# Designs tried in a protein design run: designed miniproteins, single chains, continued (3). Part 29

Each design is a single chain, and the fold is of that chain. pLDDT is the mean over its residues in the fold that is shown.

## One batch from the design tools (miniprotein)

Design m9049
Fold by ESMFold2-Fast:
Structure m9049 (fold): chain A 60 residues (1-60)
Amino acid sequence: GPMLAVAKMAVPKLNEEELELRPGDRLLILEEIDENHVRVRNLATGEEGIVPKSALEIVS
């Protein structure tokens, strides 16, 4: 099934391809960009963007 993740830390949006994260945000991992970054969808807002894998805990 699709990979679910939770944000472990706050991450600012520094460019238009990134997604701002708040701790506890529930995310769907859509695709791997590189070894350190994934594209996610925020399940509460529907917003999508690139985030560092180090900010995420995979839960499923």
Scores: mean pLDDT 86

Design m9050
Fold by ESMFold2-Fast:
Structure m9050 (fold): chain A 89 residues (1-89)
Amino acid sequence: DILADPTRLRILEILYVSGQMLSTAELARILGVSQSTVSRHLRELEAAGLVEAVTLSSGTKVYRLTPETAELIARLLSEERREELRRLL
């Protein structure tokens, strides 16, 4: 199950509370894991249709939630959890 992995769920939660498109490097810094670990999870999330990738003019690839995924994550997050996650940003 794509959502059963705690690192993938945390990536989705961070993308939701940040309200911004984030790179692999930014997500790795926020989560305290390697860029290779985040990159693998982002590929799985993108393949599952939960996130979408945008390539900036600089060549940097950034990620955001699909609208349907944003609605799902919004329903799963308590205000206390949102505050906890915002402290990581």
Scores: mean pLDDT 85

Design m9051
Fold by ESMFold2-Fast:
Structure m9051 (fold): chain A 73 residues (1-73)
Amino acid sequence: SPLEREVTRLEILLGFHEIALGATELLIERARANGAPQSVIDALEAARDATRRRIAELRAELARLRAQLAAAS
């Protein structure tokens, strides 16, 4: 169904954002360990926070669509 395809698409998209979050967290850890300028750390933290917000939005939408899929049975 179109709804099942959209759920799968959002699950894949969520997976990519979770990978990006992990990569950004590792970059922040490395930047701090290597004494990177605070401006670099701030930029990475802003990117991390933006990715966290997107993940939360995707999880909320996925939960909504999964509830619709369950109700259609």
Scores: mean pLDDT 91

Design m9052
Fold by ESMFold2-Fast:
Structure m9052 (fold): chain A 98 residues (1-98)
Amino acid sequence: SQSYLQQGQRYLGQGNYQTAVQYFQRAISIDPDNAQAWTVLGSAYYRMGNYQQAQQYFQQSLSLDPDNPGAWYGLSNALEQMGQYDQSQQYRQQGDDL
């Protein structure tokens, strides 16, 4: 729900990534087509250093809404952390072109 998404974003901003993940997962369980919920879930995993999982969640967000610069930048950042520089630059450009 929108309420769970808002609470998760607050915890994410406070650096409480584990609690943020729990709220985002609740939001997704209610509305799995909420691209923004997948984007912020990816951001939480990125901040926890789990770049592989962050990549998967950003890709899920983009499959729902490709006009999402936040997810393109998040995907680019995760790929950069994994040493995939060429693809990282390509996806950053996708976000810039929106």
Scores: mean pLDDT 89

Design m9053
Fold by ESMFold2-Fast:
Structure m9053 (fold): chain A 61 residues (1-61)
Amino acid sequence: SEVDELLARARELVEQGRAREALRLVSEALTKADRAGTMTEEIVREALEIAERARELLAAQ
């Protein structure tokens, strides 16, 4: 799904140290899932894990 693709790309961006871009994609993925009514615990969990890691990278700068 588009949501899964956005979260996968966000995870890649975090691994590359591109935290702000990763947070943007996480926000986009959550917005799309909410609008489509496809929000699941799995999507929320993945999004939170990516966002947490991105926030840690930003705090280190």
Scores: mean pLDDT 85

Design m9054
Fold by ESMFold2-Fast:
Structure m9054 (fold): chain A 85 residues (1-85)
Amino acid sequence: SMMLEEAKKALEEIKKALEEAKKAFREGDLEALEKALERAEEALKKIEEIAKKNPDNEEIKKILLEAEINLGMIRIMLGVLKLIS
């Protein structure tokens, strides 16, 4: 379905943001990590809107869960970097 494809595309944007966050964390770049988090949060909002419109779609629910896990990893990295900077 088109909605599933849009959700998958948004998840790929979050995965890309996670890779950018990992690089920023390694480099100690707080600003780049914050920007990666913002991009991931915008992509998550798109997945959440799709999930709200498709509450019984198990594939979309799995995409939402994976997106939330990846976003959580970015948030943890940001929290750690703020403590050690």
Scores: mean pLDDT 90

Design m9055
Fold by ESMFold2-Fast:
Structure m9055 (fold): chain A 77 residues (1-77)
Amino acid sequence: MKEIADKKAEEYRKKAEELLKQDPNSPEAFVYLAKAYYLRGEYDKAIEYLQKALEINPEDDTIKRFLEEVKKEKEKA
């Protein structure tokens, strides 16, 4: 449902903006941006932000798995 996904994406984006205001290199903020773009089907932007988060926290397996999932969904689309 586009309306629900858009609302959730907006909430994630707002949360990311608040985190970035406090720390411009917050990996958590980049993950929230990636989730927002993923929900909207904007896989390229989601991948970009997940890669930024992974550059800051390269040992985070959760970010690595999410990046792989987004890449797989992009191939199916």
Scores: mean pLDDT 81

Design m9056
Fold by ESMFold2-Fast:
Order: sequence, then structure tokens, then C-alpha cells
Structure m9056 (fold): chain A 89 residues (1-89)
Amino acid sequence: MEEVERLIEEAEKSLRNGDYETAAKKMGEAVKLLLQRDGFSPEIAERAAEEAARVAYELGKQGKDPSLAVITALAVALAVAVERELERR
């Protein structure tokens, strides 16, 4: 949990500094780590991580509030992961 929280904080800081690439990477790492801990399949975790990275990058590039950008990226990624995990079973 602390590692996931740290990555999200680093992503938010990167967005505030205009470093959208680093923010996207950190959000992807955070989501992947979170889902792996909860026993999601590696394929679903990777897909959700890519989605989190994409959303964080796009919202950051649009100049959206960094806190809202990371929350939105996390929410979208988790929704996709849960939907796919339920379909898998």
C-alpha cells in the first residue's frame, strides 16, 4: 500500500511539473502493483496499467487538475480491471 501511495504521489508531482510521460509511467506502475497484490491476472493488470498511463497522460496534457487526473486514471483503470476479471471467471 505505501509503495502504491508513493507512486501515485510521484505521478501527481510529475503532472504539476508538466512531466506527463513520467506521470503516466508512475500511474501504470501503481495500478499494476495494486492489482497484482489483489490477485488479478497478469494480463488484466498490464491492460489496466496501460489504461491508467494513457488517462493520466491525456488529462495532464489537457491541463486538468493533477489530483483529479490521478484519481480519474486510477478509477478508470480499476473499473476496466474489475470488469475483465469478472468476465474471465
Scores: mean pLDDT 84

Design m9057
Fold by ESMFold2-Fast:
Structure m9057 (fold): chain A 60 residues (1-60)
Amino acid sequence: MDAEELARRAGEAARAMAEAGMSPEVATALVRQDVEKDESLSEEEKERAVEAARRGALEG
């Protein structure tokens, strides 16, 4: 999965969690934990995914 696809999916997942009643901060933190434990991802990919998750969560 390229960085752009990862970011899109992270944003959509965080938005869905926020729409389900999770706070944007918690939704973003869960995505951060998932990408941080994935050792195949670069630092740039992780940062982009977390930023997308933060934006997605705020949209929910």
Scores: mean pLDDT 78

Design m9058
Fold by ESMFold2-Fast:
Structure m9058 (fold): chain A 90 residues (1-90)
Amino acid sequence: SSLDETIEQAKEEVKKNPDDWLNWYELGRILREAGKYEEAIEYYKKAYELTPESNKYLQAKVLDNLSKALYLAGKEKEAEEYLKKAKELY
């Protein structure tokens, strides 16, 4: 499907630039939109690891979307913990 092709293209981008947090973040977003919440969570966590600790805005942005994916996966308590962490960075 067109969606499967988009996911595969995004996966190739993270393979080419594995240290670029944005590529992992965009892959997570695409997977969340596709209803693949567990994979989205994995890739958002990878994006968070790669965001610079000096950039609290980017860290908060990734954590906000990670918490949304966790909530959609039914992991409400973990979602609340990451959402709280994101709010503390503002």
Scores: mean pLDDT 87

Design m9059
Fold by ESMFold2-Fast:
Structure m9059 (fold): chain A 60 residues (1-60)
Amino acid sequence: TYKEILELVEKRIYETLEYKDPKAAEEFKKASDEEKIKIIKEYLGEDAAKKYKKLLELAK
């Protein structure tokens, strides 16, 4: 399901953030959907943030 895909994507994002900045990874884990998008945009870029936002909408 899209929820399972979202969980896998969030795990991959968390691992990437933890490698770059462990504080950002912890913030991401506790963040709201809007804050997660902002963190992704800052650390992984605008395209990654856009794809994540679309996945959130599909996982409803």
Scores: mean pLDDT 83

Design m9060
Fold by ESMFold2-Fast:
Structure m9060 (fold): chain A 86 residues (1-86)
Amino acid sequence: SYAEALARAPLELAKGIAAAIVRAALAERPEERERHLAEALALAGQIPDPADRAAAERLARDAAAGRVPAEEAGTIAAEAVALAEA
């Protein structure tokens, strides 16, 4: 799952990616959405495992594109942070 892939990242990196993804999903303006997506992708690029990195990048793009609704992106992000803190 996306939450599990994000949770395997170091806690602060997982939190950063999760926050950027939620901000991209909630962005009202295209320029704001693009900025938050770029931040999420830059942070996701720091994930050492290629499969987890690809999953994080895909979630970021799907959330920014509206394929993953903002509420669902928020749920995945919250679950990932909770798993990473455990």
Scores: mean pLDDT 86

Design m9061
Fold by ESMFold2-Fast:
Formats: C-alpha cells, structure tokens, sequence
Structure m9061 (fold): chain A 83 residues (1-83)
C-alpha cells in the first residue's frame, strides 16, 4: 500500500479540529499519522487528543512520535509538559 502523504494527514487533522471527534474518528487519525511515519503528523494528532481531554491517548501518540524521531524537540517538550 502506498504511504499516506504527510499533507493528507495534516489536512485531516485540520478538519478534525473544527468539531468534537468520535473515538473511531480519533483512532482513524492516529492510524493515518502512524502510516505516514511523520513525527509532525503524530504530534498534531496527539495535540488533538489532548484538546479533547484524552490525556492518555495524547501521551501514547507523543511517545510514538519520539520513537519515529527521537530528536523531535516539539514532541519531547510536549510529552514532558503532559507528564
């Protein structure tokens, strides 16, 4: 399967920020970001989860971003602030 482009995932996140997400929609965004293998996309999805009050999911996704890019300063800083 072709890799999901980073821009496609970021567009989906931008649309999702306009309204509350269902659990299924949030999980779909997490999978899309994971399949893109882009740390920035994962960080943005984690911020969205945190905004909806799902701190546990946000921490999980931030950790996944750091697994992909251990030197990502934004993901590291935000994970530190959440924990």
Amino acid sequence: VPRIPREEVLRAVDEAEKRPLTKSELMALILMAAYSEDAEALVRVARLAYKQGDKETAIFVYRKALELDPDNEEARKLLEELE
Scores: mean pLDDT 73

Design m9062
Fold by ESMFold2-Fast:
Structure m9062 (fold): chain A 60 residues (1-60)
Amino acid sequence: MVTAELEIDGHKFKVTVDGDKVTVEGLTGSQEDEELAQEMFQELAKKYGPEKVVELLKKA
């Protein structure tokens, strides 16, 4: 399990990767921003594998 906080377009998110599960929690911004970030990270994990999401979190 990997958990990190990162900022995308001025909004902060908490992202957790547990196996093939990716969960995004919005810390700032709107619910719409959280939904967009959740979809983006799930698509990245689906297309490139959860390791790609973990790599992005380590660079945040």
Scores: mean pLDDT 74

Design m9063
Fold by ESMFold2-Fast:
Structure m9063 (fold): chain A 64 residues (1-64)
Amino acid sequence: LEARIAELRAQLAGLDARLATLDAAIANPEFSEEQKAALRAERDALETARAALRAELARLEAEL
């Protein structure tokens, strides 16, 4: 259980870092609108994945 919680926390930290990078890229005026559209789609997908991992983490933590 603890090993799985640690794994999920590590995955969430990775997703948070990637989301921060995508947000910075989307805010960057040097990127084209086409590139920004692709970045926004990736951000939305990662945000969905993050929500799923947070729900799993909350469930496992409730078992501790």
Scores: mean pLDDT 82

Design m9064
Fold by ESMFold2-Fast:
Structure m9064 (fold): chain A 66 residues (1-66)
Amino acid sequence: MRETALASARNIVALVEQGVPGVVAAVERGLAARTSPELARRAAEAVAAGDVEAAAELLAEASRAA
C-alpha cells in the first residue's frame, strides 16, 4: 500500500511541477469523496508544497480508510 501511494504521490507532484492546472483541486475532491474533508485537504496541501513523502503518507492513510 505505501509503495503504491509513494508512486502516486511522485506522479501527482510531477504534474503540479510541470504546471498542469487543477491537479491539487482534483486530489482534494477525489479524496474528500472517499475519506474525510480534513484528510483530503491535508493531502492536497502536501501535493501543492511538493512534499512527496507527506503526500504519500496521507494517500496511504486514505487508502486504508477506504
Scores: mean pLDDT 76

Design m9065
Fold by ESMFold2-Fast:
Structure m9065 (fold): chain A 70 residues (1-70)
Amino acid sequence: SEKLKQELLRLIGEIIRLIGEIFDLELEIKRLEKEGKYEEAEKKRKEIEELEKKREELKKRMDEIEKQLE
């Protein structure tokens, strides 16, 4: 159905945005570690952990919609 396809596209877009945010944080962590700012790098790692959990939740929703489209 068209509604399920639109919902899937929205979830894909949200997942792509989260991947981008995680990528930016990974680059910032690398820079912080190079500068010896290990405490700040650890805070960014915790932020990535929360974003990865959110990404997995969205992935699960996406998989359920894909099953309904088959």
Scores: mean pLDDT 86

Design m9066
Fold by ESMFold2-Fast:
Structure m9066 (fold): chain A 55 residues (1-55)
Amino acid sequence: KLTFEEALAIAKSLGLDDDHARMIAERAAEESEKSPGPFTEEDVRKLYEALKDSF
């Protein structure tokens, strides 16, 4: 499963600032914990795509 620190690194690699990167990383780590399957970098990207219109 994806840790918060791993999710944060991925979010930062997407060009997000520190505040947005932390928000995405928190959500990604939470979803990874609840996910019945593996949570990957692509899943972090999909989460960002879903949430970016809410920023």
Scores: mean pLDDT 76

Design m9067
Fold by ESMFold2-Fast:
Structure m9067 (fold): chain A 58 residues (1-58)
Amino acid sequence: MDEFEKLVKELEEYAKTLPGFSGQAILDLIKQAKELVKQGKIDEAVRMLQELQELLNQ
């Protein structure tokens, strides 16, 4: 499984468990990471999601 796709899936699933602003903030960061991928900045997108996952999980 693509590392970026795996991170997106895990973070989207986690965001859906959170009510209100916190879930939306995670979804907004995922959207920003997807835009980075569209710009060819895949490494930056993966790093952004990894840093977010470390703050929220491990």
Scores: mean pLDDT 76

Design m9068
Fold by ESMFold2-Fast:
Structure m9068 (fold): chain A 59 residues (1-59)
Amino acid sequence: SVEEAESLAFLGEAYYRQGKYEEAIAYYEKALKLLEEVLGPDHPKTKEVRKKLEEAKKK
């Protein structure tokens, strides 16, 4: 669901802020998969999480 995806994205952001990039990536990937399934790949929320995932992967 969207709520589950938002919770996963929130956890990803919390880990990212702590410098735990591997954990952040894992949670962002789970959130992105759910958002793509529910809202589609072009939805603003899906695109936002994808950008956060790309930023985490650069660390």
Scores: mean pLDDT 84

Design m9069
Fold by ESMFold2-Fast:
Structure m9069 (fold): chain A 55 residues (1-55)
Amino acid sequence: GPVRRVLEYLVEHPDRPVTREELAKIAGMTPEELEAALRRALGVSFDELIERLRA
């Protein structure tokens, strides 16, 4: 699904900076739709996911 594609992209490109809009395009979604999908699939907000991956 779209969330899986985003996670795979982030794992494959850990050293690349990404934006909400870029990840949403990869998923084929709007940024708002991606945020809702992340909350449903992983129980996290977009900001929380990015913080975890950057930290």
Scores: mean pLDDT 77

Design m9070
Fold by ESMFold2-Fast:
Structure m9070 (fold): chain A 66 residues (1-66)
Amino acid sequence: SAKDLLNEAKQAYSLGRYEEAIELFEKAIKEDPNNPEAYKLLSDVYEKLGDTEKAQEYRKKAEELG
């Protein structure tokens, strides 16, 4: 489920497994495209990787949804 994918993504993120976290957050978004939390956390991951453009894109999407 989208919730299970989101929880797995959060775990990967907390462990510093950013590439794995991105893949899992993207899968969660595909199952539930209206969950602002997934976009917000994906933005946080891209910020940690220095991808400011993607971080801003996903942050904006999260704000539009919630």
Scores: mean pLDDT 86

Design m9071
Fold by ESMFold2-Fast:
Structure m9071 (fold): chain A 84 residues (1-84)
Amino acid sequence: SDAKEYLEKGKELYKEGKLEEAKKYYLKAIELDPSYAEAWYNLGKVLYDLGKLEEAAEAYRLALLLDPNYEEAKENLKKVEAKL
Protein backbone atom coordinates (compact mmCIF):
# COMPACT_ATOMS: atom_id res chain seq x y z
CA SER A 1 0.00 0.00 0.00
CA ASP A 2 1.05 3.64 -0.48
CA ALA A 3 0.94 4.19 3.29
CA LYS A 4 3.31 1.24 3.83
CA GLU A 5 5.66 2.58 1.12
CA TYR A 6 5.85 5.97 2.87
CA LEU A 7 6.40 4.26 6.26
CA GLU A 8 9.31 2.23 4.82
CA LYS A 9 10.89 5.36 3.24
CA GLY A 10 10.57 7.12 6.60
CA LYS A 11 12.28 4.21 8.39
CA GLU A 12 15.17 4.33 5.90
CA LEU A 13 15.60 8.10 6.43
CA TYR A 14 15.43 7.61 10.23
CA LYS A 15 18.21 4.99 10.00
CA GLU A 16 20.29 7.60 8.10
CA GLY A 17 19.69 10.17 10.89
CA LYS A 18 17.54 12.36 8.63
CA LEU A 19 14.98 13.00 11.36
CA GLU A 20 12.94 15.84 9.80
CA GLU A 21 12.67 13.98 6.47
CA ALA A 22 11.69 10.75 8.28
CA LYS A 23 8.98 12.73 10.13
CA LYS A 24 7.56 14.04 6.81
CA TYR A 25 7.25 10.51 5.40
CA TYR A 26 5.63 9.18 8.60
CA LEU A 27 3.10 12.03 8.42
CA LYS A 28 2.40 11.10 4.77
CA ALA A 29 1.76 7.48 5.82
CA ILE A 30 -0.66 8.69 8.54
CA GLU A 31 -2.39 11.04 6.07
CA LEU A 32 -3.13 8.03 3.82
CA ASP A 33 -3.98 5.67 6.72
CA PRO A 34 -4.75 7.37 10.07
CA SER A 35 -5.31 3.91 11.65
CA TYR A 36 -1.74 2.78 10.87
CA ALA A 37 -0.47 2.13 14.43
CA GLU A 38 3.12 1.44 13.28
CA ALA A 39 3.28 4.85 11.54
CA TRP A 40 2.15 6.61 14.75
CA TYR A 41 4.74 4.61 16.73
CA ASN A 42 7.57 5.60 14.35
CA LEU A 43 6.36 9.23 14.41
CA GLY A 44 6.66 9.06 18.23
CA LYS A 45 10.24 7.78 17.97
CA VAL A 46 11.36 10.57 15.63
CA LEU A 47 9.59 13.23 17.73
CA TYR A 48 11.36 11.88 20.84
CA ASP A 49 14.74 12.08 19.08
CA LEU A 50 13.89 15.68 18.06
CA GLY A 51 13.23 16.51 21.75
CA LYS A 52 9.49 17.04 21.17
CA LEU A 53 8.49 14.99 24.20
CA GLU A 54 4.82 16.04 24.52
CA GLU A 55 4.20 15.37 20.79
CA ALA A 56 6.07 12.04 21.08
CA ALA A 57 3.84 10.98 24.00
CA GLU A 58 0.72 11.89 21.98
CA ALA A 59 1.91 9.83 18.97
CA TYR A 60 2.63 6.80 21.21
CA ARG A 61 -0.80 7.15 22.87
CA LEU A 62 -2.43 7.13 19.42
CA ALA A 63 -0.46 4.00 18.44
CA LEU A 64 -1.71 2.30 21.65
CA LEU A 65 -5.29 3.45 21.07
CA LEU A 66 -5.13 1.76 17.63
CA ASP A 67 -3.23 -1.33 18.91
CA PRO A 68 -3.51 -1.83 22.71
CA ASN A 69 -1.00 -4.73 22.57
CA TYR A 70 1.75 -2.63 20.94
CA GLU A 71 4.41 -3.37 23.58
CA GLU A 72 7.10 -1.13 22.02
CA ALA A 73 4.73 1.87 22.02
CA LYS A 74 3.76 1.14 25.65
CA GLU A 75 7.41 0.98 26.80
CA ASN A 76 8.39 4.13 24.88
CA LEU A 77 5.35 6.03 26.21
CA LYS A 78 6.43 5.12 29.78
CA LYS A 79 9.96 6.36 28.98
CA VAL A 80 8.82 9.72 27.54
CA GLU A 81 6.25 10.33 30.33
CA ALA A 82 9.07 9.87 32.91
CA LYS A 83 10.77 12.92 31.31
CA LEU A 84 7.62 15.10 31.39
Scores: mean pLDDT 90

Design m9072
Fold by ESMFold2-Fast:
Structure m9072 (fold): chain A 75 residues (1-75)
Amino acid sequence: MSPRTRALARRILALLDANPDTVFSTRELAEALGVSQPAVSRALRALEAEGVVERVPGKGYRLRNLSAEEAAARA
């Protein structure tokens, strides 16, 4: 990621970590963080590629939690 996108991604992660069960749209994150919606979209795509957030179709993005299957695979 570019340095600016990484800095924004860290701010997004902090907000999602505080609200792990909440789905945020790119617009909501842009307004909450005081940045442009395209910048948020780029940061979210990078975080999705890293597997730390998941896209909820039609709703937005949320923090990815370890599923029961993934927890079982680690045991």
Scores: mean pLDDT 72

Design m9073
Fold by ESMFold2-Fast:
Structure m9073 (fold): chain A 70 residues (1-70)
Amino acid sequence: MKDEERERQIRASLYIQKAIEAHRAGDDEKAREYLKKAAEEGATADDFRLVYRVTGSPLFKELAKELEEK
């Protein structure tokens, strides 16, 4: 991968981590905002499915489906 692409993937991953923390704190609105930021950085539906698999939270699965439905 090119360095710029790697950096964007790292930022997307960090936004996903912030979304997980917000969701665990009960702030689903903030979690959705961070997930939208991750998508803006190039996070794909597959990235959200991976997060769903490790967290078990349906929020991430729903957003993965929304990205694909577009």
Scores: mean pLDDT 75

Design m9074
Fold by ESMFold2-Fast:
Formats: sequence, structure tokens, C-alpha cells
Structure m9074 (fold): chain A 61 residues (1-61)
Amino acid sequence: AAAVVAAATVLFAQKGYAATTVAEIAAAAGVSVATAAQVIAANQAALVATKATVAAQGAIA
């Protein structure tokens, strides 16, 4: 649900996309790994956009 996407966004901002695992997102959102994986798969476009936004913010000198 929305909590999984929010947890993913926070973890991406803190650790970066490559360092963030589905298990960490599931633990942060209080859901099972299977549920987190399904929500992430369904919201891949939104999560990719969030990653791009975080990267763009980091590029401002």
C-alpha cells in the first residue's frame, strides 16, 4: 500500500536505490516481503520517478 512506497522513498533518499532492499522496505512499512515486492512491481514507474527526483536534487550545485 502507500506505506510501502513512502518507506521506499525514504530509504532511497538515505541509502540510494542500489543499497535499498525489498526486505528493508517491507520491515519499514510493517508488511511481508511478498506484499512489498508486489507493491513495488505495481509502482515501478513511480519509484523510478522518485529515484530520478532524488538524483536531480543531488545535482544542484
Scores: mean pLDDT 68

Design m9075
Fold by ESMFold2-Fast:
Order: C-alpha cells, then structure tokens, then sequence
Structure m9075 (fold): chain A 95 residues (1-95)
C-alpha cells in the first residue's frame, strides 16, 4: 500500500504550526545552551535522571519512526521533528 498522502489542509496546518513553533523552540535551544554545563552535571550525578532521559529518548525515537512511516510530506515531517525536539528540550530543561 502507498504511504498516506497528507491533505492540503494538513500541510497548510503544518506550515502554520512551524511558523508559530520555530521561535519557541529556538528560545528553548538558547536556554539549553546557556544551562548546558548545569544540566550535564545533573545528568552525570543522578542515575535516575539519566534513566528517565533515556526512556524519553527511546519513546520519541520510536514514535518519530512510526510517524515518518505514515507520511512522506517534508513539511509535515519537519513539523513532527520540531515537536519531538521541543519535547526533548523541555525534558532536559526540567532536570
């Protein structure tokens, strides 16, 4: 069976989402960079935090692989990638 083609409406929604979400994710990236050494020290000293991060990374990787198998549209895939990055950044910043 062919990969599911997204509707023009879904693609337009994905483009609108990217325009709104990009500056928010960029702000989270900047905050992570500013706090990188602090977060790394926390991960180095707390096995439970490392285990939770590893579980989150595995979950996101699995969900992204499944999502990418469903759609070939590059804009929808970029929106999915941005959501996954935003979720990962929030988990790291909450450590």
Amino acid sequence: MPVLEPSPELRADAEAFLARARPLVEALRAELEARRAEIQRALDTDEAKRARLAEHEEFLARQMAEARAVTADPVVREAMDLVAEGLRLRVLLDI
Scores: mean pLDDT 77

Design m9076
Fold by ESMFold2-Fast:
Structure m9076 (fold): chain A 58 residues (1-58)
Amino acid sequence: SMVQPPVTKEMILKMAKSLGLELSEEEVEEILKRVQEKVDAGEDPDREIMTAVVSLLR
């Protein structure tokens, strides 16, 4: 299928772990919502997940 699957909490947790970050359930939910809205608007899910997680480092 050419349609990307929905963004999952697992994808966010994997990205956070790769960057050495621990996220609360609340932070994961907030990131999931933001990323889902951007992906629904045509943005790349991998890039948006990375951008959202990296923003917590600054």
Scores: mean pLDDT 76

Design m9077
Fold by ESMFold2-Fast:
Parts: structure tokens; C-alpha cells; sequence
Structure m9077 (fold): chain A 58 residues (1-58)
């Protein structure tokens, strides 16, 4: 089974994607989703947080 923090990252990504969907173009959301999926697979929590933070500032 996955480590506890992986579940937290998954929920964080899903929530942020839901919020981004209200402000971003569908094409940008698809690209963001692809990048986040790769970072999630690598367990790069810092990378995921940076991606989400950058999109919130725009």
C-alpha cells in the first residue's frame, strides 16, 4: 500500500486541479495534469507544490 503522504499528495493535486479548472483554459489544465502526474509518480512533493503555487499566482 502507498505511504500516508502519497494519499495527501493525491488529495492536494485533485483539489488544486478542481480549483484551477475554474480559471484556466482546458488545454492548460491538460498540460498541468500531465506534469503533476509525472511528479506524483516520482514522489516529488516539492515539485507538485511549486506547480500548484505558480498557477495560483496567475
Amino acid sequence: SDPPYDKELRELVLKAMSEAQKFMDPKEIEELSKELAELYRKGDKEGIEKMLKENKEK
Scores: mean pLDDT 68

Design m9078
Fold by ESMFold2-Fast:
Structure m9078 (fold): chain A 55 residues (1-55)
Amino acid sequence: KAEEAARAAEELRKRAEEIRENPIELSPELSKEVGEGVADVLEGVAALLEKKAKE
């Protein structure tokens, strides 16, 4: 159902923002790299869900 996909996409984008603002407690280099990678994956999945909700 499109509503569920849209809500899931919104939650994933919110989680990506939280990870960018509160990075994992690692070394500075690792925290930045890991946080950015995880956020990119979450945003990619959100985009796919948004596309599915539209189609």
Scores: mean pLDDT 70

Design m9079
Fold by ESMFold2-Fast:
Structure m9079 (fold): chain A 74 residues (1-74)
Amino acid sequence: KLSKEELEEEVEAAMIEIEAAVIKLNAEKSEVSEEEKKKILELAERAIELANEGRLEEARKLVKEAKELLEKAE
């Protein structure tokens, strides 16, 4: 069985992946430019990849950047 710390890391990775997926869906529904949409999608995809690799701090940074770009591109 996973330790409490390992379980918390797995939950964090799953949460990052969910948040990145939501950002991708919102970017596709948004009226942002195609260039901005592609950038947001690339950041979200990279965040999912990093979370799967256990690189949670880097993944969180990319999710935050993607979310900020989506909010700013209105």
Scores: mean pLDDT 79

Design m9080
Fold by ESMFold2-Fast:
Structure m9080 (fold): chain A 79 residues (1-79)
Amino acid sequence: LEEAIRLLEKAAEAARKGDLEEAARLAQEAVALVGRSLGLSEQEIQQGKERVREIVRKSSPEQVAELLEQAAEDLRALL
C-alpha cells in the first residue's frame, strides 16, 4: 500500500503539471496495486483502471490532482 500511495502522489504531481497521460498511467498502477493487495478480482481491477481513465479524460488537471491527493490521503489513513 505504501507504494500505491507514492504512485498516487506522483500522479497528482503529474496532473498539476498538466501531464494527464502520465497521471492516468500512474493512477492505474496504484489501482492495480491496491486491488491486488485487497484481493480484488482481475475484472474488478480492470474496471477500476477504466474508471480512472474516464475520470481523467472528463476532468480538468486541477480536479484530477485534487482527486488523486485525496485518494493518497484516504489510503494513508487506512494504514
Scores: mean pLDDT 83

Design m9081
Fold by ESMFold2-Fast:
Structure m9081 (fold): chain A 68 residues (1-68)
Amino acid sequence: PMSPEEQLEVLRERLAQLRATLPPEQHAAAERMGEEVLEVLREGLANGVPVSELLARIEALIQRFIEE
């Protein structure tokens, strides 16, 4: 089992890898999305929000990114 901090580190690494697969023109937008995701996770974990609920919020954030 991973701590919330370790889960944040794994997500940060995954986001960086995903960003690297995108065209350079999308790197800035992907970086902003990644920062928003990490902020939601950090704030939610500090307020005791379950990881499962945070994942749902992340999915909504990614959906917004995909829509433009």
Scores: mean pLDDT 72

Design m9082
Fold by ESMFold2-Fast:
Structure m9082 (fold): chain A 73 residues (1-73)
Amino acid sequence: MPEPSEAELEEAEEKLRAIVEKHNRYEEKDAGVAAARAKAAEAGVTLSDRQLERAGLQHAAAVVYREENPEAG
């Protein structure tokens, strides 16, 4: 499969940030960051701040998606 460009990855991250901001889901973002940090520590790896932020944003966006689509499992 074609790998996404750096611009496409940045656009995807901006869309996730927009979801968190629109739905005021900063607590879920923070929970996702904490979970990613704990998992990384268990695996003995160090994640960058950008990787942790992205994990948090993905977690918050997933929560919003499930709240809007409770039947989508």
Scores: mean pLDDT 75

Design m9083
Fold by ESMFold2-Fast:
Structure m9083 (fold): chain A 60 residues (1-60)
Amino acid sequence: MLSLDELTERGGVLSSRLGDLLGPEEARRFADEFMKLIREGRLEEAQKLIEEGEQLIRER
């Protein structure tokens, strides 16, 4: 599992890329859900959310 610092860094990069591809509202929805998971200590779910978003971008 990624550390909290690595999750936060990758989440920020992914949010920026999602904003470029899907628009700022979708990027904000992702960022809000990601930060909620981090605040709740659900780090495995936060990592999965990042991996799913990165996979979506890789298929473009």
Scores: mean pLDDT 78

Design m9084
Fold by ESMFold2-Fast:
Structure m9084 (fold): chain A 80 residues (1-80)
Amino acid sequence: SSLYEKILEVIEEKRREALARGAERTAALLESLAAHLRANPDASADEVIEMLRQALRVAPEEERPYIEETIREIEELKEE
């Protein structure tokens, strides 16, 4: 039951980190994703990961690590 809340916390944490490092495009993406999750609380971790993977395909090279780290942390939450 806490998986949704943990995913949202990871997204919000990574958004703040991206903003602090000037990765504004990634921060905007993560803010949009957090809003989507709040509107769709039944969204699965797999759906969130797929959305992030689609974003990774069009992300600037310098911002890719932030998205990759977000995917990794969410996948780790699924394995717990």
Scores: mean pLDDT 82

Design m9086
Fold by ESMFold2-Fast:
Structure m9086 (fold): chain A 79 residues (1-79)
Amino acid sequence: SELDELKQRLAELLRQVLDRFGDNEEFLKALKELLKLVEPEEDKESIERLIELFEEVLAAKSVEEAVAIIEREIKKLKE
């Protein structure tokens, strides 16, 4: 199904994000806080939003930029 394809894409992107930035403690802490706020559900819109966010994270030029992207999203979700 389309939802299963989106879930597979999200899992692949999360793996790539962790492979690139997962060794950075500050990034991992921010990512864990984000995932606690937007725990992946079987909701298409939430999954698509996380896919877009992780694609932006993977385009980051530095770990500091990647952390800033995640922190920006956390702040938006708490508003």
Scores: mean pLDDT 82

Design m9087
Fold by ESMFold2-Fast:
Structure m9087 (fold): chain A 57 residues (1-57)
Amino acid sequence: MASQEEREELLDEFIEAIKNNAPIEEIEKLAKKLMSVLDEESREVVEKILEEYKKKK
């Protein structure tokens, strides 16, 4: 399935977008892409981060 390198790259993209205050639509797209390569527990963490970001913006 997805490699560790691919997961790390997608995670970095997601974090960088949040750090740069990217539009919520872009953050959601990156989160969805990242969640597709993560296990269920890790997906819950990403979803929680996304909710916090939406609440702040």
Scores: mean pLDDT 77

